# Ledger of designs, part 115: designed miniproteins, single chains

Each design is a single chain, and the fold is of that chain. pLDDT is the mean over its residues in the fold that is shown.

## One batch from the design tools (miniprotein)

Design m3997
Fold by ESMFold2-Fast:
Structure m3997 (fold): chain A 56 residues (1-56)
Amino acid sequence: SAAARVAAALSPEQKAKLGELSGVSPDEAVRRVAEDAERRGILDEVIAGLKDLFAA
């Protein structure tokens, strides 16, 4: 699923931070980000951006 692909790109700590920023659980934050990116047709771009952000 899209959520599984986003989750695989993030460490547990990064998923926790995403949840904090979104005001929801880490799993829910990942799901929302993945669904939004998939609806906009930019899932691969969002995954690449997250990997680049965390590589810096």
Scores: mean pLDDT 78

Design m3998
Fold by ESMFold2-Fast:
Structure m3998 (fold): chain A 57 residues (1-57)
Amino acid sequence: SLMEILKEITELVKKGEYEKAAELLEKYFGIDKEEAIKRLKEGKSTELLTEAYLRSL
């Protein structure tokens, strides 16, 4: 499910695995990989994950 994928992405973000997290965000939530990596490196992980959650509704 999209919720299980979002949970996996959240764990990857906590581990600092931004490229892998961004690949899943692009594939399942339609968030551009390069934009996702940029936002994660800028410390905007909470906003990014919230956007992904809203896209899953």
Scores: mean pLDDT 87

Design m3999
Fold by ESMFold2-Fast:
Structure m3999 (fold): chain A 75 residues (1-75)
Amino acid sequence: SVEETLKRLIEVLKEGKEWAEKNNDKELAKLADEMIAEVERLLAEKASEEEVWEVVAPLMERLQKLVKELVEKKA
C-alpha cells in the first residue's frame, strides 16, 4: 500500500538523518529532515499515488545525487 511504502520511507530517511548528524553532514541531514516532513504530510493527508509521485520524485532525485556523491567519496 502507499501508506506502508511511505512509512517505510520515513524509517529509511530517519536512519539516514541519524547517520548524517553523526558524520557532521549538515546538507544531507537537512535534506532528510525536509523529506521526512513532506512524506509525513503526504501520509497525514492520505495523498493519492499521483500526488505522492509529484512531490517525492524531485526529492528522490536530490537524494540519489547526494548518495552518488557519498559513494564516490568513499569508494
Scores: mean pLDDT 74

Design m4000
Fold by ESMFold2-Fast:
Structure m4000 (fold): chain A 79 residues (1-79)
Amino acid sequence: SRVEVAVAGLRETRRLLEQQRQQFLAQGADDLAAMLDEIIARIEEAIAAGTLEAVRRLQEYLRARSPELAALVERFREE
């Protein structure tokens, strides 16, 4: 089903973000790691809910957070 495909995609995205979070922690990028931790938690909530509505809400959340993520990455590069 569409929801099963979406949830499978979220599980793969969570795995990749968990790897990236560990890399940020190893580099001392604690702010970036903390932001990924929040995103991972929201992805886990959407997976647990297992509905298209939850997936859509997560997508809206991620779009809203995109400017904050870009700003944090830029700040890290300037250090």
Scores: mean pLDDT 79

